Designed miniproteins, single chains, continued (5). Designs and how they scored, part 103

Each design is a single chain, and the fold is of that chain. pLDDT is the mean over its residues in the fold that is shown.

## One batch from the design tools (miniprotein)

Design m19574
Fold by ESMFold2-Fast:
Structure m19574 (fold): chain A 100 residues (1-100)
Amino acid sequence: KNKALKPLKPEEAEEWLKQISEGIETLVEKLKEVAGIDDETAEKIKKLAMEVAKEEIEKRKSLVELLENLAKKLLENTENEKVKEYIESTLLVLAEELKE
């Protein structure tokens, strides 16, 4: 029940990156739907999210730490209120649920 709090294993990094990439794609599509962001903004968010995910995996951070840092970096790099609200209601909530 505490796997999300443990460091990501290096031998599982490729599989984790794939799963996280699929999650980021879903997140970006939802942001286009909910916040009305354009394709250029969506691509920038996706690129930033992938960069953060790769760095956290390379640093052997846990899934919770990855989600928290991803949410933080996305919130710091957007001025769109609806994007901020969606990130706070999804990524930060998921991170808190995984801690328990």
Scores: mean pLDDT 78

Design m19575
Fold by ESMFold2-Fast:
Structure m19575 (fold): chain A 84 residues (1-84)
Amino acid sequence: MIKVKKGDKVVVELALPAARVGDEVTIGNIKGRVVSVEGLYATVEVLEDGEIKIGDKAYLDLPASLGSSRTLRLVGRVVKVEKK
């Protein structure tokens, strides 16, 4: 497992190319925020200290539209960790 700290970056591969900069991502109990997107790959800035593994599931919560009560959740996988 890879120890991560707030400010580290994780690349996740998503099932759909629907990620946007600023979207929230959860990897295990670690929260992150999308800082860049390239196709199915989103670079996520880690907002909490913790541990992750390559291949861990990542969940992207898309904000509900005006008048919608549901958040759409996309599933992805961790493919790379970049420490800073």
Scores: mean pLDDT 75

Design m19576
Fold by ESMFold2-Fast:
Structure m19576 (fold): chain A 88 residues (1-88)
Amino acid sequence: DKEVKELFEKLKEKSKELLKKIEELIEETSDEEVIKLLERAKEAIEKALELAEKASETLPKEELKEVLEKFLKDLEELKKLLEELKEK
């Protein structure tokens, strides 16, 4: 399915971009609590991407599309939060 493949590719690209931003923020901050939260966010993104890959093999097309679209929206929201944090 082309739509599902396109959504999954967008998820991969956004995930890579977010992981890079998180690593950059970890290097820039000396607050251990902030570092801990950023490391947990990194793990959550990596785990969610693995679950999306598993879902692409097991879920029906319609359900898979909904899951991927929701995940993509969550990544977009997280990106905004990270950009706001970096500007401070």
Scores: mean pLDDT 76

Design m19577
Fold by ESMFold2-Fast:
Order: C-alpha cells, then sequence, then structure tokens
Structure m19577 (fold): chain A 86 residues (1-86)
C-alpha cells in the first residue's frame, strides 16, 4: 500500500505542476494515474476521498496557479483515503 500511495503522490505532484504551468491535459492525465494507483488499495469511500482531493487540487492549480495550495488539497484527500486502505 505504501508503494501505491508514494507513486500516487509523485504523479499528483507532477500533474499539479503541469496544470499550473498551463498544460491541463498532461496534468489531468498524471493526476488520474495517481488516483488510480492509490484507488486500487482503498475502499469506495477512500476512492471518493481521493476524487474530492483531486478535484480541489485541479481547481486550485488551474484557476489560481497556486501549486502549494493544490498540493495541500491533494495531500488532505490522500490522507483521508489512507484511513480506508485495504
Amino acid sequence: VEEAFEKARKYALEGIRAMAAGDVDKGRELMQKGGEEAGKYVTPEGAAALSRGLQEAFDLAVTGGDVDAAIKAFEKGLEEARKYAK
């Protein structure tokens, strides 16, 4: 599970930075890959928490370009999802 969450974090961080730089398609693809990696090892409730964190991070990165805020939003979702780990 730790390997999946670490991989998810790396994908999400790269995706958030790509979106903040204006590459929305690349950012979306990377963040989706991150969510899928962690999602394999959590319950549906955990997957919902990941989805909420990803959506908030998308909004912050795309509309405000605030990478730090977007990263915090994703980390919050990931930590909530970890409570539902299989």
Scores: mean pLDDT 76

Design m19578
Fold by ESMFold2-Fast:
Structure m19578 (fold): chain A 92 residues (1-92)
Amino acid sequence: KKEKAYEVAKALAQLLLKNGNTRETAIFELERMIKEFDLNNPFATTLSLYLVKLAKKYGVSPEDLIEALRKVIEDLRAGKELKTNVKLEEPS
């Protein structure tokens, strides 16, 4: 279960890097997604909803996905290579 969330989180980080983000801007975007997910707000963002849909698609809890995103942020800060066969589309 946690390994699946980690693979999905790596795929999201790879999507950000593929779209011209630096390591630092990819980290910033992932941290923003985590913060937006914690919003108890009737105007929840498209990114918050995207994370919930992504978790459901891969059969992981949103909470496990958020924990996996935190791990991926630390991996990016450590300069680790992200390897995953999962491919994601950007939220519209």
Scores: mean pLDDT 72

Design m19579
Fold by ESMFold2-Fast:
Structure m19579 (fold): chain A 57 residues (1-57)
Amino acid sequence: YTEKGLEALKNGDPVMALLHFAKAGQEDPTNPLSLKVQELGAQGLTSKEIGEKLLEL
């Protein structure tokens, strides 16, 4: 799921990327990308802003 999430971000689909990262976190709650998504979401960032920050990492 993490790899599919990164692929979706590169293709400009942050919503699909977040869905894949959510599934990754469901399977492994310590997954660093899923934890980062939750952290950014808690700060009030939109799905687009979260996707842009993940592309920088």
Scores: mean pLDDT 70

Design m19580
Fold by ESMFold2-Fast:
Structure m19580 (fold): chain A 90 residues (1-90)
Amino acid sequence: MEKQKEVEKKLSEFYKKRAEEMKKNGITRITLDEEFQIRKEELKIEAKVLGISEEDLQRMIDKLEQGRANGDLQAAIDEVNEEIRKKIEE
């Protein structure tokens, strides 16, 4: 699917840039805070490619922030990932 390929391409570019910066700075471990920030940045990229509204993007970000605050970040990530998957399959 065209949308899936574009998302994968943009995320690949983002990951390459991050890997290069981590290598330059000798970073070998990602903290929970970094994982949270990475998912927010991924979500912004996905929203732009998939045509997700600013309101829906903010709702998904709020869900991630609420999950982090409640100690259920993984559950929030899984819910957001399911919403993105459904958008890709449209």
Scores: mean pLDDT 78

Design m19581
Fold by ESMFold2-Fast:
Structure m19581 (fold): chain A 112 residues (1-112)
Amino acid sequence: MSQMEKVIEELIERLEAAANDPSLTPRVRAMYREIARKLEELKKTSKSMEEAVDGLIEFLERLAEQRLPPDLAERFKEELERAKKESESNGDLLTLVLGILTEVATEVNRRS
């Protein structure tokens, strides 16, 4: 297994664990479940890890528009663009994306 494949698999495991966390609202759990499912799909269909990461970012931007309040959707997109600009590797980008997801999920959970 490549180091990038291992990082993506670890991310999927973390997202699935969050999707099954009973302390989170059903809405937040559903979001984590959708993200985990999309990442698993991208892992199988993408020709490279860069393509998989790019596909994940595009999916997250669409998910934000469809599922989040406008203020959180805008903040989420701005944080994703910042992460893309500041990351030095795909692994660094995935770590930053996880942090952003956790912050947004915490805010959604707080408003619920």
Scores: mean pLDDT 78

Design m19582
Fold by ESMFold2-Fast:
Structure m19582 (fold): chain A 69 residues (1-69)
Amino acid sequence: LVGKEVLITGFDGSSYKGVIVKQLDDKTIQVKNLETGEVTTFTILERLDDKTFLVQDSLGNTYILKLLN
């Protein structure tokens, strides 16, 4: 997963493009926002399909993470 570009979509309809910069364990990844440079740590809650995951940040907000390409 490291080096993959992703689309992060919140349930409020907001979205941004990021890149996975680190995988800390089987369920924990770090994503860098490509516009701001901010790094967010996500917990993978569920794999929805081959390219789509339900993820949660440290504040308990949930997002859809989609692998691009």
Scores: mean pLDDT 86

Design m19583
Fold by ESMFold2-Fast:
Structure m19583 (fold): chain A 100 residues (1-100)
Amino acid sequence: SEEQEKLEEEIKKLMEELRKLAPEEIQEEVKELEKEVEKFIEAVRKGDIESAEKYFEKAKKLAEKIQSKLDTLSKQGQEVAKTLLELLIKLDELLSLAKS
């Protein structure tokens, strides 16, 4: 659907923003998050809701790990945290559309 394609583009832009904003200390976790997000998008495209839910859960756990590391990094944390929350919202919206 057009709405699904638009959400996929928004998700990709948020991942690009995360890569640019992320300090060196969380670059590896951001790369892992990107991998899980790509798997999530592929599962959604295939109509594999079960796999999409698994990858979304993994993405949430990685976001929690990133958040925990950001709590120790006093200057760059707020912008990364905002982008992570927006990413998780868009992933949930895409999953909800896929279930419809």
Scores: mean pLDDT 84

Design m19584
Fold by ESMFold2-Fast:
Structure m19584 (fold): chain A 100 residues (1-100)
Amino acid sequence: KLTPVELELEQTIALIRMHAAIAELIARTRPEDAEEATRIAELGRELARAAEARDVERIREVVERLRELAKDPEASEDMRRMAELVARLGEEAIRLIEEL
């Protein structure tokens, strides 16, 4: 029943949720990154919901916020890299939705 594109979208959503869970773990265990990690976790969960709803405009809004985090000089390099990775997953979700 699932097309290859639908399966790839589900896998992309699962990866977004996995990174949100990792960010939440970082927020609980690394005080220096807690604020940024919490934001990435919140944005990652919202991104996954938007992708499940196939809401391209909402995905774009969340990706923009993640890209703002990715270029924030006050954030650690680890948090900037994580935000960039999650933003790229959101962009991949848009590409897959547009192929449906």
Scores: mean pLDDT 90

Design m19585
Fold by ESMFold2-Fast:
Structure m19585 (fold): chain A 63 residues (1-63)
Amino acid sequence: MEELWERAGRLYIEVKDRARELGGPEADAVIAKVDETISAHRDDPEALLAALEQLRAEVEKLE
């Protein structure tokens, strides 16, 4: 796997797992945004990585 796609995959798993562990409507909204981000950036790993980093920060604020 290319390094950018691997990093994006790790962030995808991290953000979704953290949001699922937290639970609730705000965490559910983050999970929905992650799925939308994956769909929007299927061919752009750099944009995907940047968007997932922003979503990780949003989950961190909810903890």
Scores: mean pLDDT 78

Design m19586
Fold by ESMFold2-Fast:
Structure m19586 (fold): chain A 87 residues (1-87)
Amino acid sequence: MEELEKEIEELFEEIKKKLKDPEAQKLLDRAYELLKQGKIDEASRLALQALMLAYHKGELSEEEFNELMKKLSEISKLAKEKQKLLE
């Protein structure tokens, strides 16, 4: 349990370090709060919006955007796996 939560936290931290836009960072922080509430799909949508905002503002290269998208997908997967283990 704690191992999955730690991995999710570390992935969010890595994404946040790549985002310099304050609005994108706020969206990512809101996504993390929703994830802690078990609203995984809503959290994933907000985090995607944060990444898209940063990409369209030219803060992320195409390669960085794709890498962070993969990290976001992994966060969603790990969060869903954690919920299944608690059921």
Scores: mean pLDDT 78

Design m19587
Fold by ESMFold2-Fast:
Structure m19587 (fold): chain A 62 residues (1-62)
Amino acid sequence: KLYEIVAEALEKNNGVFNVREVAKKAGVSPETVRDAIKRVVDEHPEANTPEALLKALKELAK
């Protein structure tokens, strides 16, 4: 669910998103959103651009 919400926010905002807004929508803290993104980047070091991050998040949302 969290990865789906982050991916949707990135698509709607052309590769940028507000961590606090995503956290509210997902029902978690902003720290939880940051930790989730850090985990994705740590596991997918190539996801250092908005496009690559979006691709990795979509794979995890499956």
Scores: mean pLDDT 71

Design m19588
Fold by ESMFold2-Fast:
Structure m19588 (fold): chain A 80 residues (1-80)
Amino acid sequence: SSRQQGQQLLQQAIDAARNGDYQRAGDLLSQAGDYYRQAGDYDSASGLYRSASIQYSLAGDDQRSQQLRQRSDQLDQLAS
């Protein structure tokens, strides 16, 4: 299921972040967020996009960080 695929990517993202691979962690969290959104879990998707934004910021990728923050904020509006 989309939720199971999201959970698998989230675990890989945690491992990547622990290893200091913030770019990869951001990519994996963004993908996990996409799967949770596809499953209709907008609260989890929003949180995952916000986490991805933080990881991209740590990687020095300010453009992707800002894009994921905006995506998270948009989903918060839909979940409220």
Scores: mean pLDDT 88

Design m19589
Fold by ESMFold2-Fast:
Structure m19589 (fold): chain A 69 residues (1-69)
Amino acid sequence: MKVEGEGNLGLSAAASAAVAAGGAAGPTSRVKIDEETPTYARATAEGEGGRAEAEATSDGHVRAVGEVA
């Protein structure tokens, strides 16, 4: 499991994208890791104003979805 840079980057990118996409969730949002492997990470962020979800893969693909109330 030597994808440390990409694995960690995937998780960090997913969490950051979730927070950014949520907007209202902002810095007080709670980030939850739904799934984490060396090749895939999925994170969800929730705040009183919205919810965001992001996925990242070791190939550098990041996908983010945000909803604001």
Scores: mean pLDDT 56

Design m19590
Fold by ESMFold2-Fast:
Structure m19590 (fold): chain A 78 residues (1-78)
Amino acid sequence: MEGERAREEYERARQEEREEVQRYGEAVDTHGRHSPESLEARRRMEEASDETIRAGERLRETDPELYERILEELRNQP
């Protein structure tokens, strides 16, 4: 049960990171790379990336086989 929670946290963190990456790109396209909007979106993207790393470490400690399977799936999807 704890492994399933760690997996859900990791998948949520990865999803949030992907969404923040898209928001950063949109902000850069709309407001320019050094605009306040782009700088805030970049900070959120970096925070989401850090959360993904932490969630991944928790999943790896809890269920290393599931973690490796998820990484293999990610390598097969651009």
Scores: mean pLDDT 81

Design m19591
Fold by ESMFold2-Fast:
Structure m19591 (fold): chain A 66 residues (1-66)
Amino acid sequence: MEEERERLEEAGRRGQAARDRIVEEIKSRVPSASDKEIFDAIASVPDAPSIDELIDKAVAILKEKE
């Protein structure tokens, strides 16, 4: 019971840390992008099997910026 909850909380923290690093990496590649634009670009990537692919696709969306 508590172990299951700790596992979910740990996964949540890992997810948050990964998200923070994704945002930092995208910001590093597209420093002109706002946090909102970065979040919108990430949300526009429906499937990404890896963090690197997610970052690359989000960066491409921001650079294509219509």
Scores: mean pLDDT 69

Design m19592
Fold by ESMFold2-Fast:
Structure m19592 (fold): chain A 71 residues (1-71)
Amino acid sequence: SAVAVGQRIADEGLASDDDEKAAEAVEKAGTAAVASGNYEAAIQILQRVLEESKHPLAREAARNGLRSLRA
């Protein structure tokens, strides 16, 4: 499912040592969940990144995604 794909991409981003790759993974994960029409799953994925990621760019991407979804 698109939700499972989004979560997998987010997991790969969280495990990455590369902040830019982590940020790209977060953006792709959010986009995949939104494209499936599951906004709640998109919010959960992005919140998880904010809680677990140590990458500044990935966290910024998650904050921007959450702001867009909650607007």
Scores: mean pLDDT 71

Design m19593
Fold by ESMFold2-Fast:
Structure m19593 (fold): chain A 99 residues (1-99)
Amino acid sequence: MEKWKEAVKKMEELLKKGKSWEEVLEVLRELIGEEELQEIEDKVAPIASEVLKEGLKEGLSPEEVKERLREKLIEAGVPEPLAEAFAERVAEVLESIKE
């Protein structure tokens, strides 16, 4: 768990510096390892897809989608700091689409 908190802090630092998400993921692979990151991504992708589909159907706000996604990811065993950061990014993408 501690290594995931460190990884999230590094991710936030890189995003704050204007690094792309692709560049952030490359750094995370080096810190956490390809296999561990892939396992988390494999858990996140179907949950994110389900929550986004339900949120769009129910007319949920980006904030409500963020909260549901965070809760679902934590329930699936994703580390809390990573679940929170991922949910925040998804909410930002939804905000940009609702132009």
Scores: mean pLDDT 72

Design m19594
Fold by ESMFold2-Fast:
Structure m19594 (fold): chain A 69 residues (1-69)
Amino acid sequence: SMKKKIEEEIKKLRDEARKLVQQATELMNQADEAFKKGDYEKALELARQAMELFDKATRELPKKISEAK
């Protein structure tokens, strides 16, 4: 049924968003640890990677939903 198909798609998008947020959070935690150790260059790189994952979660997932016609 269409309802089950939509529920499966929503679940996949939700799981994908959850994984991206979890990975971004882990990178931010690593950035905090690098900052505490005085490795500011590594901390900035990790923070930028985390921001890229947040951007994917906020831009690409809404785009996929709008493209689902």
Scores: mean pLDDT 78

Design m19595
Fold by ESMFold2-Fast:
Structure m19595 (fold): chain A 56 residues (1-56)
Amino acid sequence: KQQLIAHLQQTRDDLTAFIEELRKTKPNDPRSQMLADLYEIAVGSTDFVIERLKLK
């Protein structure tokens, strides 16, 4: 559904912005960098879902 895809894209963009903030504000904190890595996986999973929804 187009509305669901748009919502997921917005969520992905918000997560991407948060990841960038964590990497810039706490670059020397290993835990914050690990959290950023985990959110990057979540972004990848969201992208996968968006592409699957577009295919069907």
Scores: mean pLDDT 78

Design m19596
Fold by ESMFold2-Fast:
Structure m19596 (fold): chain A 79 residues (1-79)
Amino acid sequence: SEKKKKAEAAEKLLNDPKLFAVYVAALKLNAKYGKATISELSKETGLSQSTVSRILKELEKLGFLTRDKRDPTAYVVNY
């Protein structure tokens, strides 16, 4: 069910410190700029661009982020 999938996604987010750190950084950058790039997230979190890229794909799969429709190099937070 949708509710069960969202609960499992939230549990995974809360139990993975790097996943949570990238998500919080994405929230912060989205609040300031409306979007977040891999480079900006790397600078904000201190994680490598390759690590951030992997985590962004996981967050997108979990439904927390989508690619910006006007800038496909950037990610937008799903509320």
Scores: mean pLDDT 84

Design m19597
Fold by ESMFold2-Fast:
Structure m19597 (fold): chain A 69 residues (1-69)
Amino acid sequence: GAATEAAVAAFLERVREGALKVLSEEEAQRIVDELRRLAATLRAQGASADEILARLERAGKELVLQALS
């Protein structure tokens, strides 16, 4: 629903802001795009807002660490 979409959008904006402190705009955008695809897949599978956000937090940390390596 709209509340889940708003929460995901806010989370992705926070990830982008954080990534831009240590990564290029292109790498930050790639991470956001990957997380957006993951969110869409989880939503299609019927995952709750809390489940989606927990999965995005884990995946976001892994993607940022991978980009910094």
Scores: mean pLDDT 85

Design m19598
Fold by ESMFold2-Fast:
Structure m19598 (fold): chain A 71 residues (1-71)
Amino acid sequence: SDLEEGLELAREGGRLLEEGKALLASGDKSLVLRGIGLVLRGIGLGYEGMLLAGRVSEEAREEAARLGGLG
């Protein structure tokens, strides 16, 4: 279901966010750049997860679908 898929995306996003935060604390430029990439990916997955899981209001989800051409 969309709810189950959304929860899986949210969990994966959370894992990437925590891994990225750890790399950001390293002080090494290459690891910091990798950490930034993981944080951005984690945020993106978390947002997609919220849309699918219905954690965003139904009105906002309907508007997002309309703007995205998904119907």
Scores: mean pLDDT 76

Design m19599
Fold by ESMFold2-Fast:
Structure m19599 (fold): chain A 120 residues (1-120)
Amino acid sequence: SKEEVLELLVEASELLGEALKLLREALESEDREEQQRLLERAIELLKRAIELLKEAEKLTEGEVKELVRRAIELAKEALELLEEALESEDREEQQELLVKAAELVREAQELVEKAIELVR
């Protein structure tokens, strides 16, 4: 239903926004343990957002489905970069991975917001 799709997309957008906020806080943190906790939380939120977007994709068609599919691809790429950042022992590499992941999460959220407007 239209209501079910909207609920999934709105929740996914909120989770992506929270993940983005945590990634920005991680980029500003000078504490390695705090940065790791922020990254682990961002990864959990991103995984949850991807699952909600996959459910929305199954219930949608046309332009909305294409926007949701692209958001899933960007979110998955961000997830891979964040998992690589957690394993990195190089601070400069970790920083570059976090910046790229944050950009991808922001783009994914923008696509989800466009999908929400089309469904309304």
Scores: mean pLDDT 90

Design m19600
Fold by ESMFold2-Fast:
Structure m19600 (fold): chain A 85 residues (1-85)
Amino acid sequence: MKEDIIKRIEKMIEETDNPAFREGLKIMLRGIKEEDINKVIAGHIVAVGAAMEAGDEETLERVNDISIEAMRYLDTHGAKMSTPP
């Protein structure tokens, strides 16, 4: 559910000491709230990059799982292209 995904990302933002990772998560959070899949992808790339630089495999797994779930949610619930008029 959208609310569950949002809560998980907000917890990760609260728990992280990595500013770059936090900014990536914030971009993902905006993408989910705005239903903009490109922002979710951009935020995921930033967050993954920050986690890789930190050598944090556990955080990498968590952000990948949340990102996949968020993208599936958006694809199912209307982030898809509009039908032609």
Scores: mean pLDDT 77

Design m19601
Fold by ESMFold2-Fast:
Structure m19601 (fold): chain A 68 residues (1-68)
Amino acid sequence: SAQAEFEALMAEFGKRFVEIEERLNLSEEQRNEVYRRFWEVQDAAAAGASVEEVRARLEEILEWAESL
């Protein structure tokens, strides 16, 4: 189901972001901005965004975090 796929994407995002956060020693402000963007993606998923759109947006957030 799409819900199970969303939950898997959200869990994978959290795991990958923890690794990025530790490696780059992100500030609280940088972490808060990543999670703010993540909440926007969660809201989009709840509003009916496709699994493909959610995956793409989560990847963009992680790529942005890697650039910090």
Scores: mean pLDDT 86

Design m19602
Fold by ESMFold2-Fast:
Structure m19602 (fold): chain A 84 residues (1-84)
Amino acid sequence: SILERFKALSMLNLAKKYLEQGDKEKAIKAAEQTVRYALRLADLGEQRFASRLLREASRILKDVGADELAKKAEDLARELEAKA
């Protein structure tokens, strides 16, 4: 739904803000919550939007050095896009 998309975007924006402020730990936690919201949105049928959220979360995770988490998010994004 539109409300669930706003919640996901708010968490993504929070992750970006923490990254900009140099708070890598909070950026990682917010990006992980964005991944969780994206997977929930995919289960609700919003696969394309979820894929885009996963790609953006992956970029943030990569920028903070959480390379393994970033790769998992990118792989999930590719899987959802292939099914869309």
Scores: mean pLDDT 86

Design m19603
Fold by ESMFold2-Fast:
Structure m19603 (fold): chain A 91 residues (1-91)
Amino acid sequence: LEKAREAGLKGLEAGKRAEETGSPEDALEAGRAGGEGTKAGLEAMKNAKNSEEAAKGIGYALLGMGGGITGGLAAERAGHLEAGREAIELA
């Protein structure tokens, strides 16, 4: 769960930076970090011993995914359609 928390929050922070800059490089980083958060959160869910741990895993996966999607959409708004789509696919 600790790895899921760290990865999910990192994805969220990367997404926020990408939204502020609109750069394709920041969007792709948000997608990569978001994807890692999604993977770690889902692994935490699968390895959960109870419903509370499973819910936390899902929550961190959603934070990571949301960061990647937010970053990708920001790049698309800035006119970087290919980078935006790639970032969303990575999340």
Scores: mean pLDDT 79

Design m19604
Fold by ESMFold2-Fast:
Structure m19604 (fold): chain A 86 residues (1-86)
Amino acid sequence: EDELIKEALELAKKAHLLELEGKYEEAIELYKEANKLLSKVAEEEDIKEVKEERGYNESDYTDEYVKLLIENSILYEAIEKKKEKE
């Protein structure tokens, strides 16, 4: 689990560097992979709770890149909630 979180963090960091270079398509692919890894660690109930706390609605965002960034943040918070409980 910790190894998947670490790998996701490294992918997100690389994606951020690509964003600074204007390489949004490459950044999108790395954020997709990072979110996929985080989804294997995060619990569904914690993801739902974080979404409710933020008032997040996927339909408010038409930009895939922006949606992936918000979902990445939600997944990290969901993992933190899981760790706080146990």
Scores: mean pLDDT 78

Design m19605
Fold by ESMFold2-Fast:
Structure m19605 (fold): chain A 99 residues (1-99)
Amino acid sequence: EEEERKRDEELIKKLIEHMKKANEASQAGNFDEAAKHYEEAAKVAGQLTSLAPEDRQAIIDLFKKAAEAEKAGNTREAAIYSTAAMLLLVGSLLDRELA
């Protein structure tokens, strides 16, 4: 359990780095690169086994929607989906800590 949590902490750092790179690419108008980074964030989220399965799936789906929005050039919608994914991640982590 502690080993799984420590592994998830490193995965969360990796997920945040992909979000940062997605945002930077999006701001530069490189929508395909931004989409790839959101797709990588979704893959990392799928590895967060310490999260509730339903929360993990919702986070994955939100990052996938962010990637599709970027491919369409809809950077505002992508930002909304990625923000929702992060809020859900934080909420899931807090629920785990308080339970």
Scores: mean pLDDT 85

Design m19606
Fold by ESMFold2-Fast:
Structure m19606 (fold): chain A 67 residues (1-67)
Amino acid sequence: SAAELREKARQLAKELAEAFAKKIEGEGGTAKVTQVDETTFVVEAETELGKFKTVFRADDFLKALLS
């Protein structure tokens, strides 16, 4: 169902954000995952190359799953 696909996309966005944060930490950086709404996760990272933010949106993954 559409509801199942939306929940799957949300879970993928969360898992990818958490995996990215763990990768940054594994490489000697620091990373923080923040859920800013029901479908949006932000990773704030600090590395030797500087500070950056990456946004993971469930809607982007839903679009990819349907294509």
Scores: mean pLDDT 83

Design m19607
Fold by ESMFold2-Fast:
Structure m19607 (fold): chain A 85 residues (1-85)
Amino acid sequence: SDSELLRAAREAARALSEGDEESAVRSLKRMTELAPSSSPESIRQATVIVTGGVIRAVGRGIRLSKAVRDAMKAFDEASSEALKK
C-alpha cells in the first residue's frame, strides 16, 4: 500500500542518515517489493524521502556500501517500471 511504501521510505532515510546498513538495505528491499502496487504519487514521494536520506548520509561522511547502492538501484529500476504505466 501507499502508506507502507512511505513508511519504508522514512525508515530507509533514517537508517541511511545513521549509517545503519542492515536496516537501510531491509527497508529499500521492502520499497522495491511495494513499488509495483503503489501509486505514482507515492513512488515519487518515496524517492524524494530516500534522496534526502542519502544527502544527509553523504553530508555526515557516511560511505554507502555496495549492498546499499545495489538495493537503491533495485528500487530505482522497479520505480521506473511502475511509472511507465
Scores: mean pLDDT 87

Design m19608
Fold by ESMFold2-Fast:
Structure m19608 (fold): chain A 85 residues (1-85)
Amino acid sequence: MEILPTPEAVLEAVRAFLAAADAGDVEAAREAARRLVAAIRESGSETSLAVAEVALASTLTASRNAGDEEMAAVADEALAELAAI
């Protein structure tokens, strides 16, 4: 299997999103998620898509377990956008 490197822009966007989610900053997380989706659209990489999906799915699960509906909605919306690519 060809392992393609994850672009720096995607890794930076993932880090920004996870940092915002960990801080409970819904607006920062929404902006970071938009940047992440844009970076995936630019890269077109299966590896980049998988990395983004794992980060978003983990945040969705954690937010639902915490009862944070707004953060869960941010992660769910970003996952739907990635599914449309």
Scores: mean pLDDT 79

